# Designed miniproteins, single chains, continued (3), part 89

Each design is a single chain, and the fold is of that chain. pLDDT is the mean over its residues in the fold that is shown.

## One batch from the design tools (miniprotein)

Design m11281
Fold by ESMFold2-Fast:
Structure m11281 (fold): chain A 74 residues (1-74)
Amino acid sequence: SEERLKRALEIAENRVDLYAKMLNLSPEEKEKLRKRVIERVKAFLEENPDASWEELQARIDEIVREALKEILKE
């Protein structure tokens, strides 16, 4: 649903902001992280419409960590 997507993206944005602040990411690195995370969260929701909020939050954390690892290797 639209509400579910909105809430998931809010959680994802908050996680991106937290990691960007904690790791002192550049504005460019933060934007790359944000874009990759949003894309992957949307894909997860499309594939898993019935996932619980607990499962969704855990997957968002995993997505952020994986995207962050990719960006830090660039």
Scores: mean pLDDT 85

Design m11282
Fold by ESMFold2-Fast:
Structure m11282 (fold): chain A 90 residues (1-90)
Amino acid sequence: MKEEVEKKLKELEEEIAAVVAALSAQMAAATDPAEQQRLLIQAAEESIKVGRELLKDPELVKVFGQTPEEVKADIAALEAKVAAAKAALA
């Protein structure tokens, strides 16, 4: 069981790293501030998805030294920022 949690954590870290690398490359090529803002929104939405997946496994949340309530609060704050950023681009 503990080794399965560590394996899931490693797979999650690798998935996050791949998404971050892809978005960072697109941001480096983007010269339009609106396009850069859209890429940041995409990165934030991917982070929200990862956080929601983490909340499905209480043992993974504990590995990060957080409570489920703290992770939920972080997701809610990030969702609010994404909504505000999308409104600003509309």
Scores: mean pLDDT 73

Design m11283
Fold by ESMFold2-Fast:
Structure m11283 (fold): chain A 58 residues (1-58)
Amino acid sequence: SMNRKKSDQLVAMGKILEKSQDYDGALAYYQQALKLDPDNEEAKKNLEAVKKKLEKEK
């Protein structure tokens, strides 16, 4: 579906930001991916991983 493809694109953008250690930016993209497709397992897993990294950075 279009929403699934857009969700996957947002996950890809989040991954690019994680590689540059922009965890806040990655978090925003993964949250938007889940708003478009709440069943996107990759977005859920990456979102939780980034949340843990941000908690440690605090």
Scores: mean pLDDT 83

Design m11284
Fold by ESMFold2-Fast:
Structure m11284 (fold): chain A 68 residues (1-68)
Amino acid sequence: FRERAIELLKSHGLSEEEARRLVERLAEATRAGDNAAVRAVTQELIARGLSEDEADRVGLLVYLEVAE
């Protein structure tokens, strides 16, 4: 799931390092149940060129990774 989220971010012009950092921030916020931090990362993804649907897909992929 993590690698799919990274590839989606890279398709929008992020480097692999940037994509991994954003995915890790989102994973930490999700594990902590910090809805404000999750929202902040989602807003950053949209600002970097993702649609709402694409940002939601990244969130779902990270949730599936964290749920294990």
Scores: mean pLDDT 80

Design m11285
Fold by ESMFold2-Fast:
Parts: C-alpha cells; structure tokens; sequence
Structure m11285 (fold): chain A 94 residues (1-94)
C-alpha cells in the first residue's frame, strides 16, 4: 500500500506539473473537481485518464497534435484521481 500510494502521488504531481507547463487551466480545474469528488468518481477518473493516455501514446505525432485538448482533459482526470486515491491509501495506513 505504501509503495502504491507513493506511485499515485508521483503520477499526480507529474500530471499536474505537465498541465501547468501547458497552461491548461480548464484541465487543472477538472483535476481539482475530481480531487474534491467521491472516491468512486476519483477511481473512475483515474481509470479513464490512464486508459486515454495509453491510447494517446500509441497515436502518431500528427494524431496527437489533433487530440491535444483530449490529452489535457485526460491529464486532469489522472491528476485529480491519482491524488485522491493516494490520500485514501494514506488514511488506510493510519
């Protein structure tokens, strides 16, 4: 659990940093909304964001340029979801 909590925390920080680098303000707001949602919604957002990023990374460079907004949304979902899940795992370790 400790290792998984650390991995989720690192994923959240990396995704949030990338969104800040991109200036993706709407996706950063989405990450905050997901983080403040229910655990079920955080789990769903994490799964959806991760699945889309896997699909996005399999795309050609030309396709990725066309899907930039979807990429930002997926990063927002991943950031908020992984942060929420990391916090819940930390509570379970107490």
Amino acid sequence: LEKKAKELEELSKKAEAELERLGAEEALKLAEEVYNSTLEEQEAAYAAGKAYLDEFNAMSEEEREKKKKSYEKALGMLAGGSRGLADELKKELE
Scores: mean pLDDT 81

Design m11286
Fold by ESMFold2-Fast:
Structure m11286 (fold): chain A 76 residues (1-76)
Amino acid sequence: KPFTIDTDIGLEIKEIAENVYEITGIEGGSSTTITAEEGYKIEVLEKKDAYTEMKGNKLTVGLNKGGRVKIKIVKV
């Protein structure tokens, strides 16, 4: 897999299309960090009631209950 995820506690993570993932907050105040493998990057396609922070190949997301983020993992 071209990425790793630190935790899914309080989150639902679904692959909704090829290399496209939707992360939904099930519990308020949930967060995780997604790290792309070498040769890949993370694109944030959509976010609602969520914050995101990109540092190099790592994306930190924080979500309220019912918040969501859609990401795509892209080969560079």
Scores: mean pLDDT 82

Design m11287
Fold by ESMFold2-Fast:
Structure m11287 (fold): chain A 64 residues (1-64)
Amino acid sequence: KDNLAKTVLFVTGDKSISELAKKDPEKAVKKAKELLKKKVERGEVTPDSFEAGVKMIEDAKKKS
C-alpha cells in the first residue's frame, strides 16, 4: 500500500494520485497510467520512460 503510493508519486509527480493509491489502488493505477500517457502526448515524457514507469507501477501494485 505505502510502496504503491511512493512509486506513483515518483513516476507521476502527482500527490493526489499518490494519496488515492492508499485508499483505492485500482483507481490510482488507472489515473497514473492516463496521466503518463498524456505526458507522452505532450512530449514531457519519452515512450521508453512511459513503459518503464508503467512497469514500476504494476510491480508496486503486485507487492501491495
Scores: mean pLDDT 79

Design m11288
Fold by ESMFold2-Fast:
Structure m11288 (fold): chain A 80 residues (1-80)
Amino acid sequence: MLSLEELKELARRAIEYVDKLIELLKKKNMPQEVIELAERIRELLERAVAAKSVEEFRELFAEAERLAQEMAELIRKLKE
C-alpha cells in the first residue's frame, strides 16, 4: 500500500504534467471550457498535496480523475 507521502509525491508529479498540458491547450487555442477543466484538475491536485489523511487524498484525487475523464471526452468530440 502507498503511504500518504508517496501518494502526495504522485500528485506533485501529476501537477507538473497538468501544467504542461494547460500550456499546450492554450497554445493550440482550445476552447475555454477545456482549459477551465484542466485548471480545476490542477486545483484538486494541489489540495491533494495538502491533504491531512489518505482518505482526504483519495477523495480529492478521485474528483480530479473524474474531471480528467470529462476533459478527455470533450477533446475527443472536438477532434471529430
Scores: mean pLDDT 84

Design m11289
Fold by ESMFold2-Fast:
Structure m11289 (fold): chain A 68 residues (1-68)
Amino acid sequence: ALSPLEEAILDSLAAAGPQSARTLARRLGVSPATVRRHLRRLEARGLVARDARGYVSLTEAGRAVVAA
Protein backbone atom coordinates (compact mmCIF):
# COMPACT_ATOMS: atom_id res chain seq x y z
CA ALA A 1 0.00 0.00 0.00
CA LEU A 2 1.11 3.58 -0.74
CA SER A 3 1.17 6.39 1.82
CA PRO A 4 -0.93 9.51 1.00
CA LEU A 5 2.27 11.43 0.18
CA GLU A 6 3.48 8.66 -2.18
CA GLU A 7 0.06 8.72 -3.93
CA ALA A 8 0.33 12.53 -4.24
CA ILE A 9 3.84 12.23 -5.74
CA LEU A 10 2.61 9.73 -8.37
CA ASP A 11 -0.46 11.90 -9.15
CA SER A 12 1.74 15.02 -9.58
CA LEU A 13 4.11 13.15 -11.94
CA ALA A 14 1.13 11.83 -13.95
CA ALA A 15 -0.47 15.30 -14.23
CA ALA A 16 2.62 17.51 -14.79
CA GLY A 17 5.29 15.11 -16.10
CA PRO A 18 8.93 14.78 -14.99
CA GLN A 19 9.88 16.90 -11.96
CA SER A 20 12.82 17.36 -9.57
CA ALA A 21 12.47 16.35 -5.89
CA ARG A 22 12.70 20.08 -5.05
CA THR A 23 9.74 20.95 -7.33
CA LEU A 24 7.67 18.08 -5.84
CA ALA A 25 8.53 19.30 -2.31
CA ARG A 26 7.36 22.85 -3.12
CA ARG A 27 4.12 21.60 -4.73
CA LEU A 28 3.27 19.17 -1.91
CA GLY A 29 4.28 21.47 0.98
CA VAL A 30 6.88 19.08 2.47
CA SER A 31 10.68 19.17 2.85
CA PRO A 32 12.92 18.00 -0.03
CA ALA A 33 14.39 15.38 2.36
CA THR A 34 10.89 13.92 2.97
CA VAL A 35 10.22 13.76 -0.80
CA ARG A 36 13.64 12.11 -1.45
CA ARG A 37 12.91 9.43 1.21
CA HIS A 38 9.57 8.55 -0.41
CA LEU A 39 11.06 8.70 -3.94
CA ARG A 40 13.66 6.08 -2.88
CA ARG A 41 10.80 3.79 -1.77
CA LEU A 42 8.88 4.39 -5.03
CA GLU A 43 12.07 3.77 -7.07
CA ALA A 44 12.70 0.51 -5.14
CA ARG A 45 9.15 -0.57 -6.13
CA GLY A 46 9.86 0.30 -9.79
CA LEU A 47 7.16 3.01 -9.89
CA VAL A 48 9.47 5.99 -10.67
CA ALA A 49 12.87 6.50 -12.31
CA ARG A 50 15.49 9.28 -12.05
CA ASP A 51 17.49 10.64 -14.97
CA ALA A 52 21.12 11.89 -14.86
CA ARG A 53 19.85 15.47 -14.24
CA GLY A 54 17.83 14.40 -11.16
CA TYR A 55 14.38 14.60 -12.79
CA VAL A 56 11.89 11.98 -11.63
CA SER A 57 9.33 10.38 -13.98
CA LEU A 58 6.71 7.62 -13.81
CA THR A 59 7.63 4.17 -15.12
CA GLU A 60 5.12 1.98 -17.00
CA ALA A 61 4.31 0.29 -13.65
CA GLY A 62 3.85 3.70 -11.98
CA ARG A 63 1.37 4.80 -14.67
CA ALA A 64 -0.60 1.55 -14.18
CA VAL A 65 -0.84 2.16 -10.39
CA VAL A 66 -2.11 5.76 -10.90
CA ALA A 67 -4.71 4.54 -13.47
CA ALA A 68 -6.03 1.87 -11.03
Scores: mean pLDDT 85

Design m11290
Fold by ESMFold2-Fast:
Structure m11290 (fold): chain A 68 residues (1-68)
Amino acid sequence: MKTAQDYFNEGLRLASQGRLEEAAEALRKAIELDPNFALAWGFLGMVLEQLGRTEEAREYRAKAREIA
């Protein structure tokens, strides 16, 4: 896993398995490689909301809208 898309796909897979903390880590890697990857920002926001990090989730969803 070396591209933003690879990390994004990994994040989706981990989230589908309920491995939310690991999913968040993979999605952060996707954003580090491609800061304009709006879908990665949005999906990380959803994962953070499920982890109870509501304020962070709001910030990431706002960033996704700004980019898109």
Scores: mean pLDDT 83

Design m11291
Fold by ESMFold2-Fast:
Structure m11291 (fold): chain A 59 residues (1-59)
Amino acid sequence: EEEAIEELEKRGISRENAEKIIEALKKNGGVLSDEEVKELAKELGISPSTVKEALEIIA
């Protein structure tokens, strides 16, 4: 988890947002649908492509 958070921070994602992305992934059994990615992006105030990029890094 800490390594994943640090990698996301290197990509310009705040620690708070990185933690929320990881938590959402855990709640959904390690995967997020395209719709869940869009909803999470809206909640965090970032683009859906940024969330997808983050998921590729932490997968």
Scores: mean pLDDT 78

Design m11292
Fold by ESMFold2-Fast:
Structure m11292 (fold): chain A 97 residues (1-97)
Amino acid sequence: MKKIEELKKKIEELQKEVDALRAEFHARMSALDKNKEKVTTEQLAREVAAGLLLAAADFYIEMAKKLIEEGKPISEVEKYLKDAEDAIATARELLAA
């Protein structure tokens, strides 16, 4: 049972990371919208890709929460949390480029 509490804490930590990156993403998109004439196609594509990865991370976190609520195997929860971590890491790399 301690493992489930650790997974719940991990979910809370990942959700905070997604929320922070999503706020940064929205601020960047707002800035790009105001300066459309200065935006390259590559820059816009990178920002769109980051947004999609943040949406995927949010989906994986919600699936992990649902699996815990339904009493599914811990291995399935851990898989979704790993997918969320990978999506967050890739989104962070794209936003840092």
Scores: mean pLDDT 81

Design m11293
Fold by ESMFold2-Fast:
Structure m11293 (fold): chain A 59 residues (1-59)
Amino acid sequence: MEEEKKREEERKKVSRLVAEALREIGNLIDAELAGDKKAIEEYEKRIAELKEEIKEMLK
């Protein structure tokens, strides 16, 4: 059904955003271990933006 196809596409987009968020979390962990405060702030901001995008797609 066309509605199912649309839902599947939305799920794929969410999965992509989740994968991107996981990659950024990995980068954040590396930055935390290195004590790079600037990198930590940048990755935290990126992760927060991805969380909001995921929330918007799931509503």
Scores: mean pLDDT 79

Design m11294
Fold by ESMFold2-Fast:
Structure m11294 (fold): chain A 76 residues (1-76)
Amino acid sequence: MGLSEEQFEGEILESLGSMFISIGKLYASKGDYDAAIESYEKAIKLYEEAIKKGLEEAKEKLEEAKKLLEEVKKKK
């Protein structure tokens, strides 16, 4: 059984979200909180779209991304 197109799209969106989390963490480590905020906001949108495509496992990643965004906003 192959992946449905929607499931495949969800997995791609989740992977892109995880990439933006890594980018955001890198910017935050450098003190570039504006770039970190932008990266985490992009990751949140990607995880929300992955969930809409049926990837329920992205819900945990979405909550983690929201926590990272709140933490970096407090430092700005």
Scores: mean pLDDT 83

Design m11295
Fold by ESMFold2-Fast:
Structure m11295 (fold): chain A 70 residues (1-70)
Amino acid sequence: MIEELIEKAREAIKAGDLDKATYLAGLLLNAGHLEEAEEIVKEVLKKDPNHKRAIALEKVIEYRKELLAK
């Protein structure tokens, strides 16, 4: 369930497993949970601003938000 994905992503961030956290954020994004995915991605970028997957996901989330803002 979505709540389990969020909890596992937060645990991964605390453990320093940023790759797992970004993978789970990608699953949240694909499920349409943009705000939850964005929170996880921003927390990853707070710990590693150069994380390639997190940077890519942030750009995708921003693009999707712009499409919805119309």
Scores: mean pLDDT 82

Design m11296
Fold by ESMFold2-Fast:
Structure m11296 (fold): chain A 76 residues (1-76)
Amino acid sequence: AEEFEKKGREAEKSKNYKEAGDYYLQAGIEYLRNGDYEKAAEFFERAAQYYKKANDINGALLAESLARLARRMAEK
């Protein structure tokens, strides 16, 4: 997860917003697999933010859906 977080920050600094969204989405998926639902939701929300900056509507919708799922799991 940390490796994807690092790559996301690098893409963010270079204004490659779709790439930043993709890396943050991957970080969220890794946290989700490990049962870290709160961290997963955080990174899925960050991914959605950058997909919106990139005008990637489908990416933003996917990331928002995954963030809602992870938040529901974190409540349990």
Scores: mean pLDDT 85

Design m11297
Fold by ESMFold2-Fast:
Structure m11297 (fold): chain A 102 residues (1-102)
Amino acid sequence: EAIDIVLEIVKILKESGHSLEEIIEFLDEMIEIVETSESVEEFKEKLLELVEKYNLPEEHKEKLKKLIEELGELIEKYGKEYLILSLEIVRALLRMELSVEK
């Protein structure tokens, strides 16, 4: 399921010390990449470039690269709309969490 993969990405970003606000920004950028990419290969390339902008430990980067490959396979099977909706659901959950945290 796309939601499970997105939740694993969120977990990796939390473990690397990123704030909820930074993780929400990452998901916003992922949604834009999914919407604007013309192919699965372009999606993978743009998302890998996004990961490189974040100061992550090498182990976390390698895990994210594997999850990105899995997301690409889901786009091929179910289309962009399925992944966009999954990202929007997880982003909404994080925004709800942020609204009760200081």
Scores: mean pLDDT 83

Design m11298
Fold by ESMFold2-Fast:
Structure m11298 (fold): chain A 81 residues (1-81)
Amino acid sequence: MKSALELAEEAIELAREGRVEEALELLKEAALKLLEIAPKEEVPRAIGFVLRVIGLELDGASAEEALRLAEEVLEFAREIE
């Protein structure tokens, strides 16, 4: 199974291709994986990423917004995974 890091990297590539819906699905999976493994002090940040992905799915997102979120999730994955 893919790590949160791998999912975030794949989401970046999908967002660059304009495949925003697929990028957000991978970012949701990555954010949920990060929430499961996050140290207690980082749980609020992990929850924040989950909520941001859901918000972008509900409101619609540009490729730029999806890419921005994917880069932030990737940075967080590098810190805690």
Scores: mean pLDDT 85

Design m11299
Fold by ESMFold2-Fast:
Structure m11299 (fold): chain A 104 residues (1-104)
Amino acid sequence: MMSMEEIREKVRSLSPEDILAAALRMTQVVQDAAAASGDPAVAATADRLSALLVELARLHAEGAPKSELLAVFDQMLDLVETLPEEVQEAVKKALEEFFKEVEE
C-alpha cells in the first residue's frame, strides 16, 4: 500500500473534480468505520470530514484555485492520521483503488 505521503503527492496530480471525488470516498470510508465501531472519536472525526467535504465542494463549485482544494484535502488527511491504524489502512486502500479508477 501507499504511504500517507505518497497519497498526498498522488492527490496533487488529480483534477479538481477527482480531488472532490477522492475526498467523498475517504469521508464515506470513515463514516462506515464510525458506524461499525461505535467509537465516539471516529464519529467526531467523520463529522469533521463531512464539514470539510462540504467546504471542498463549495470551493470547487466557485472555481477556487486547485491549491485551495488541496489545502482542504490535506486537512482531511491530517484528521485521518489521528484515527486508529485500522481505519487509516481502510482509507489508504480506498484511495489506492480510487487512483487506479482515475488513472484510466
Scores: mean pLDDT 86

Design m11300
Fold by ESMFold2-Fast:
Structure m11300 (fold): chain A 62 residues (1-62)
Amino acid sequence: MERLEKIVKEFEKLKTAQEARDFAIKLLRDGKYTREELLEIAKKLKNPAIQVAIYRAIRETL
């Protein structure tokens, strides 16, 4: 779970929902994180737009 905190901070630095969606898709495509791990990351985020972008990315990779 500690490595997920690093990615949470990376998502928090992103300016737009589009950047968050693209980043989440890249992480899933590269096999760096699972769908379940991205859901946990989204729960830790304070910005609802970024959180929703991650949920959309997960659905789009199905």
Scores: mean pLDDT 78

Design m11301
Fold by ESMFold2-Fast:
Order: C-alpha cells, then sequence, then structure tokens
Structure m11301 (fold): chain A 66 residues (1-66)
C-alpha cells in the first residue's frame, strides 16, 4: 500500500509541474510546448486512474499538505 501511495504522489507532483509548464507556455504564446505538456498531462492522468480510489485520496492529501 505505501509503495502505491508513493508512486501516486510522484505522478501527482509530475502532473502539477506539467500543468504549471503548460500554463507558462500558454502565457508565452508557445502553442507547441503547451501541446507537448498537455499530452504528457493526459498520460499522467491515465496512469493515476489505474490506482485504487483509496490510494489516490491518500496521495492527494499528501500533495495538498505541501
Amino acid sequence: MKEKIEEAVKLLREGLELNRKAQEALEAGDWEKYKEYSKKLYEIQEKLLEFEEEVRIEAERIVVEE
């Protein structure tokens, strides 16, 4: 269980970083980078959906506390 939670936390943090980079690209007018980061975000979301709900809830709680 702990190992799954740590993996989900890592994916959530990667998603947050990608979302920040996507927003920066949008603000800079860099559509190609925005598209690239958005695609990677989608892949992270798909991986997160493979986790059990309980694991996702705990991972989200950890990320929010930071």
Scores: mean pLDDT 80

Design m11302
Fold by ESMFold2-Fast:
Structure m11302 (fold): chain A 96 residues (1-96)
Amino acid sequence: MKYTVTIKASTGATATVEADSNWGGDRAQLSNGGYGAASVTPDGKAVGGAIVLPPDLPLPESVEIYVNGQLVGRGGKGGVSEASGRGTATAIGDLP
C-alpha cells in the first residue's frame, strides 16, 4: 500500500515523500542541503521518518510524522554521524 508521508520539523522545515511497505523507503531533498526520508516497516504496521541535515545546521528539537494528513508520530534529535558530520532527527508512528 502507498502512503503520502509528511515530516515536519520544529524549525519549520517540511518534507513530503511517498512510502510503500513493498520497498520500505523514499527521500525528498530540502532547500537547506538536507533531506527528508520515510520508510514503512515490512509488516506494513508502522512508519519511520527522518530529517537529515548538513554538519553546519542545528537539528530540530522535535519532528512530527503525518500519513495522508493525519499525525501518527512524534520524535526529536537523534545522533550525528561521526564519518559525515550529518545530524539526524527521527520519529516513528503506527500507520492508520
Scores: mean pLDDT 69

Design m11303
Fold by ESMFold2-Fast:
Structure m11303 (fold): chain A 117 residues (1-117)
Amino acid sequence: EAALSEEVRAAAAEAMELAAEAAREEGIEKAAELLRRAAEYFRAGDVAGAFAAIDEAAKVHPRLARAARSVLWGIPASRAAVEAAIASIKVPKAREYAERARRIGQELHDRLAALVE
């Protein structure tokens, strides 16, 4: 498993916490719990555990969890789907948290892409 830097893990954890707040605002407590779990795993360096928690969250709130996952490590085609998913969130406060998570995930993805160039 690839070792992520502390900065990358911290950014991923922050994105997961914001996604958890978005899920909480929509009343999907199970997704919020799983996304907070993912944040804990990223901070601990357990990237596999973090992704497993995101995949479990996707079963109960597939749109929000996939959006968070796709922005962090997504393929280019996933970014348009993420933006469409966030735009479809009806609770304004949940959309605000999801947008913040998207920005952090986008910065993280761009930073990782720069390392490959």
Scores: mean pLDDT 67

Design m11304
Fold by ESMFold2-Fast:
Structure m11304 (fold): chain A 68 residues (1-68)
Amino acid sequence: SELEEKVEKGIESLKEALEKGDEVAARAGVHELKELLSQLPEEVKEKYKKKIIELLERNGLKDLAKEL
């Protein structure tokens, strides 16, 4: 699915932003991922949502994780 490929690329971009400490890029990435996730079937959405939340929480961005 092109949509799932976009989500996976968005997660990689989010990881890079988090590694660089670029909070502005990280927040923009989460907003983009939220829009992409809204277009996925529920089961697929929950799988990616859990990965993104875990990634954000591990990096201390708990408030941003709650936006998903």
Scores: mean pLDDT 83

Design m11305
Fold by ESMFold2-Fast:
Parts: structure tokens; C-alpha cells; sequence
Structure m11305 (fold): chain A 55 residues (1-55)
């Protein structure tokens, strides 16, 4: 569910607002591309980790 995605993103250090925004984006991308939500989430999580570790 979208709430599970939001919770997982919050554990990465995102705010409630950021997690909600990216969760909606993940669901939209999954729906449009046919890529599983879990795979889209993992790809985005990797990108966000790299961005958050950059100064």
C-alpha cells in the first residue's frame, strides 16, 4: 500500500511531506511502466541515499 511506501521512505530520513510525494510518484511510475512498485521503490531509494549523502 502507499502507506507502507511512505513509512519505508520516512525510515530513510525523508520528512512526512517528502515521503508522501515520492510514494505517489513511485505508485504512478509503477502504474505507467508496469514495473513492480517494490522495484521502483528500490531504484528510487538508491538514488535518494546517494543524494542525501552528498553535501
Amino acid sequence: SKEEIVERLKELGLSDEEAEYYAELIVLVSKKTGIPVEEVLEDLEKQLRAALEAE
Scores: mean pLDDT 77

Design m11306
Fold by ESMFold2-Fast:
Structure m11306 (fold): chain A 78 residues (1-78)
Amino acid sequence: MSEEEREKLYREQEISLARMIISIGKLEENLEEALKLYEEALKRAEELLKEYPDDEEAKEVAEEAKELIKELKKKIEE
């Protein structure tokens, strides 16, 4: 496997995991636990973006996680 193929597979696996964590968070009834899950997904996507700044899928996952965190924090505070 070429380095490019290895990097693509690694990115796809990490993005899939982050998306799965977001999906689990959306099903979580406890708001504090859902927040922790979204923060974990965001952290994973941001770590990918440090290595691969042009990864569009990682940017999309990070943006979705940030929006979910923002909305959930509003519900916890209000």
Scores: mean pLDDT 83

Design m11307
Fold by ESMFold2-Fast:
Structure m11307 (fold): chain A 78 residues (1-78)
Amino acid sequence: EAEEYRKKGEEAYAAGDYKTAAEYYRKAGLVYFEQGDYEGALEAYEKAGKAYIAAGDLEGAREVGKQIRELREKQKEA
């Protein structure tokens, strides 16, 4: 459930648990992507990247950044 993961990410972010927030937002993005909701996936991945940066997780931010770039290219082609 993409919406459930997104809500858990929002709750973790509000609590200052940025690492957990990033992981839930990333899960939400993956589910949206698998369902063909590229707009929802993009928003979730962007929130995940922001949370990884807030957590000081540069590697996680880079990984999500790659997914965002590939997804944007896919939107332009389709």
Scores: mean pLDDT 81

Design m11308
Fold by ESMFold2-Fast:
Structure m11308 (fold): chain A 64 residues (1-64)
Amino acid sequence: MEEKVDEAVEAVKAGDFERAREILRQMTPEEKFAVARKVAELYEKGEITEEQARRFGRLLVELS
């Protein structure tokens, strides 16, 4: 994947939160916001579980 946003989203979809954390640490606030929007869309579509969405939310708070 060419963009860090897409890499972070794929890590969340895979349940690889260690990889997601490492990518998110390297991101700007704007890029983190873009990841959050895509993850919310995936949750609304049922492509990720509530547990995956909660873990992602906790990760964003830790990195804020």
Scores: mean pLDDT 79

Design m11309
Fold by ESMFold2-Fast:
Structure m11309 (fold): chain A 61 residues (1-61)
Amino acid sequence: GSNKKKLLELIGEILRLIGEILDLEEKLKTAEGEEKKRLEEEIKKLEERKEELMKEMKSLK
C-alpha cells in the first residue's frame, strides 16, 4: 500500500524543484555567455531529478 506521508514528501520535493527551475529560467532570460551555459546545465539537472521523482510518485499510485 501507498504511504501518504511519503507521497506528500515527494510532491513537496517536486514542487520545490519546479520553483527552482522557474527561478533559473527567469535568470536565464537576462543571462549571456558563460552564465547562460551554467544556468542551462543547472536547469537540465533539475529537470532530470524532477522526472525521476515524478516516476517514483507514479510508482506509489
Scores: mean pLDDT 82

Design m11310
Fold by ESMFold2-Fast:
Structure m11310 (fold): chain A 93 residues (1-93)
Amino acid sequence: KEVAEKIAEKVREILYQTLLESGVPEEEARRAAERAAQGVRDWLEKHADTVTPEQAAEIAAYFAEQAARELGLPVDTIRKLVDAAREAAREAF
């Protein structure tokens, strides 16, 4: 439970910062980061007993990509967000 919350919060923070650096308006960046983090938390809580650091990283990458695509971001920005989310989840595990 605590691990899922820690990973989700780290993903939220890094996505929010990366979106702001990419020129996304503050409110849109905040909502996108919060939605991605919620998806990560919900998935990890369902799989808490079996999840590996690699699986946590890939789930963070998946939700980051979904959030970025919903915002209509360029492919290069999507890749940057996906990589940042993957690393953040791995570090927080």
Scores: mean pLDDT 81

Design m11311
Fold by ESMFold2-Fast:
Structure m11311 (fold): chain A 102 residues (1-102)
Amino acid sequence: MKEKEELIKKGRELAKKGRYYYNQGNFDEAIKYYEEAIKLFEPVDKALAGDAYFNLGNVYEKKGELEKAIEYYRKAIELLRDSHPRLAQEAEENLKKIEEKL
């Protein structure tokens, strides 16, 4: 549907901004943009939402907010396991490394 395509397009631009701010070390802006992207992706595309949750987990891990990183990596695994098993496995490995620190 055209509506789904517009949400995906807007969500991708927001996720791109999230990645830009993450690379600049501006984690609070990265979180904001990834959260906005997730809101657009969740009703239309599980894989895109899962990828955004994985990136949000990475941001929280870099901030040292390990419990939130665990939460978002688990969400990514749930959404990606069937469609993107390699990315789900990357989230599982990141989760394991964090659990070893707790």
Scores: mean pLDDT 87

Design m11312
Fold by ESMFold2-Fast:
Structure m11312 (fold): chain A 75 residues (1-75)
Amino acid sequence: SLDEIRKKIEEIISKNPEKMTRQDLVDLINQLSKTESDRLRLLLELAKREGSPQSRIERLEKQLREAEERERRLR
């Protein structure tokens, strides 16, 4: 589940806080996410936490809506 992925990421960060870059967090999200929508939700949460530009947040929100729609259609 998405919550299991979040918990695993937090455990890894807690173990290696001094070694974790933004790219390392993105790589973990990509590695641990089972669906495109889960990956995009975690990336959106990271972007909001970081105070990313509104344009980046809007792009991720659009991509997430499109991924959820594709997955809902079971294509």
Scores: mean pLDDT 78

Design m11313
Fold by ESMFold2-Fast:
Structure m11313 (fold): chain A 99 residues (1-99)
Amino acid sequence: MEVEPLIEQLSDPSSEVRAEAARRLGEIGHERAVEPLIKALSDPSSEVRAAAALALGKIGHERAVEPLEKALSDPSEEVRRAALEGLIEIGIKRIEEAV
């Protein structure tokens, strides 16, 4: 699955398209998506920010830890919950890689 078209879709005028792009990038798990998804944590749509937080958790990259910790203070409850879930997934992936 190509990640470049999905990274471009994170800038789509439709928040639904941006949220779906974030979800798909998380499922693919490419490290190239990490920085674009970190930027998406600042999206004006709470749906996009929540999708980006979950996607970063699925990818499991350490660079996402500090941005996700910051997202725990997001004004949206959905985003705060997604950030917490993302941090838990990153922690689990690190334990799985160690065993």
Scores: mean pLDDT 84

Design m11314
Fold by ESMFold2-Fast:
Structure m11314 (fold): chain A 73 residues (1-73)
Amino acid sequence: GIEEALELVEKAIEYLKKGDVDKAIEELERAKGLTSDPEVQRLLDAAIAAAKKGDKELALTLARQAKRRLEEL
């Protein structure tokens, strides 16, 4: 559910802060599977893409935006 997606996004944010990019990507992909909101899906896809490109700051910003959107659902 939404609460589970929130926990996974928060975990991904902590991994991004620590530089564990691969673990962050795994958690973001898991969170994506737990939500049907199109905006959250788009933000998570963008965060994953940024992380894969090595843009940790952009990935972190997008993951935080996904978290904010989930908190409003």
Scores: mean pLDDT 88

Design m11315
Fold by ESMFold2-Fast:
Order: structure tokens, then C-alpha cells, then sequence
Structure m11315 (fold): chain A 108 residues (1-108)
């Protein structure tokens, strides 16, 4: 179970103080990308890579998803763009607004 595996990894981490709740920059970045997806106005690949650099130290997984999203946009791979945006919203889900954005994106 990927969810249980994540919880187990967190529990066994020797530096639990580095396992912080989602940083506001991660939350705001996911919200911006999610809103852009619903409006059909994604951030540019360059902007997504800049966002990835800003979140790298807080969430390397989120940064990697942003880089993958930038590449998908460059390729015009709309299906991968949608899937990656959904994953970003789910990973950063700490507010009702982000959950609603993820649900709306899944419906489209």
C-alpha cells in the first residue's frame, strides 16, 4: 500500500523535524497550477521549472512533478499535463480549495 509505505517511512525517519507539513509555497504553487489548468492557461515551462527550484528543498517529489509537467507542456501532451496537474493537487492537498480543484480537474 503506497499510502501505508509513506506513513511508515515518515515514522522511521531519523530526522522527523525535516518531515514538515506542506510548506505555503508548495500549497500556493499547486493552487496556481490547478487554477491555470481549469482556465486552460498553464504556467510556462520556464515558470514551472523556476517554481520547481523554489520548492526543491521543501518537497523534492513536488519539484520533480513540476519539471515533468513542464516537459509535458513542451511536448503538447495534454493527457500527461492533466494527470500531472491532478497529482500535484493531490500531493499538496491541505485545504478544501485544493481538493475542489482536484475534483474539478478530474471531471474535465
Amino acid sequence: DPEELGIRAAENAPAVSKLVPPDPIVVETAKKVGKGALEGKYPSPEELREMAERVEDVSPEFAELLRQLAKAIERGDEETVRKLTFRLLVLASSTEEQVKLAIELARS
Scores: mean pLDDT 68

Design m11316
Fold by ESMFold2-Fast:
Structure m11316 (fold): chain A 74 residues (1-74)
Amino acid sequence: MEELRKIVEEAKKRMDEIMADESLSDEEKAERLHEVFAEAVAELEELGGADNPEVRKAITELSDYVVGKLEQLS
């Protein structure tokens, strides 16, 4: 569980840094947010397995987080 949580927290931190970067356009921010999300999902599934309830919960948490950031760019 701890390693799954670490992946989630590191991904959220990267997403926050992307959102705070005023040198990036909204399009570039959206692209980077999608990349961070995809990488984190792959790491979570590799570590715990795609059918693991803890992995699914972590992916849902990250999905909600990234959607919230993307809505700010709309």
Scores: mean pLDDT 84

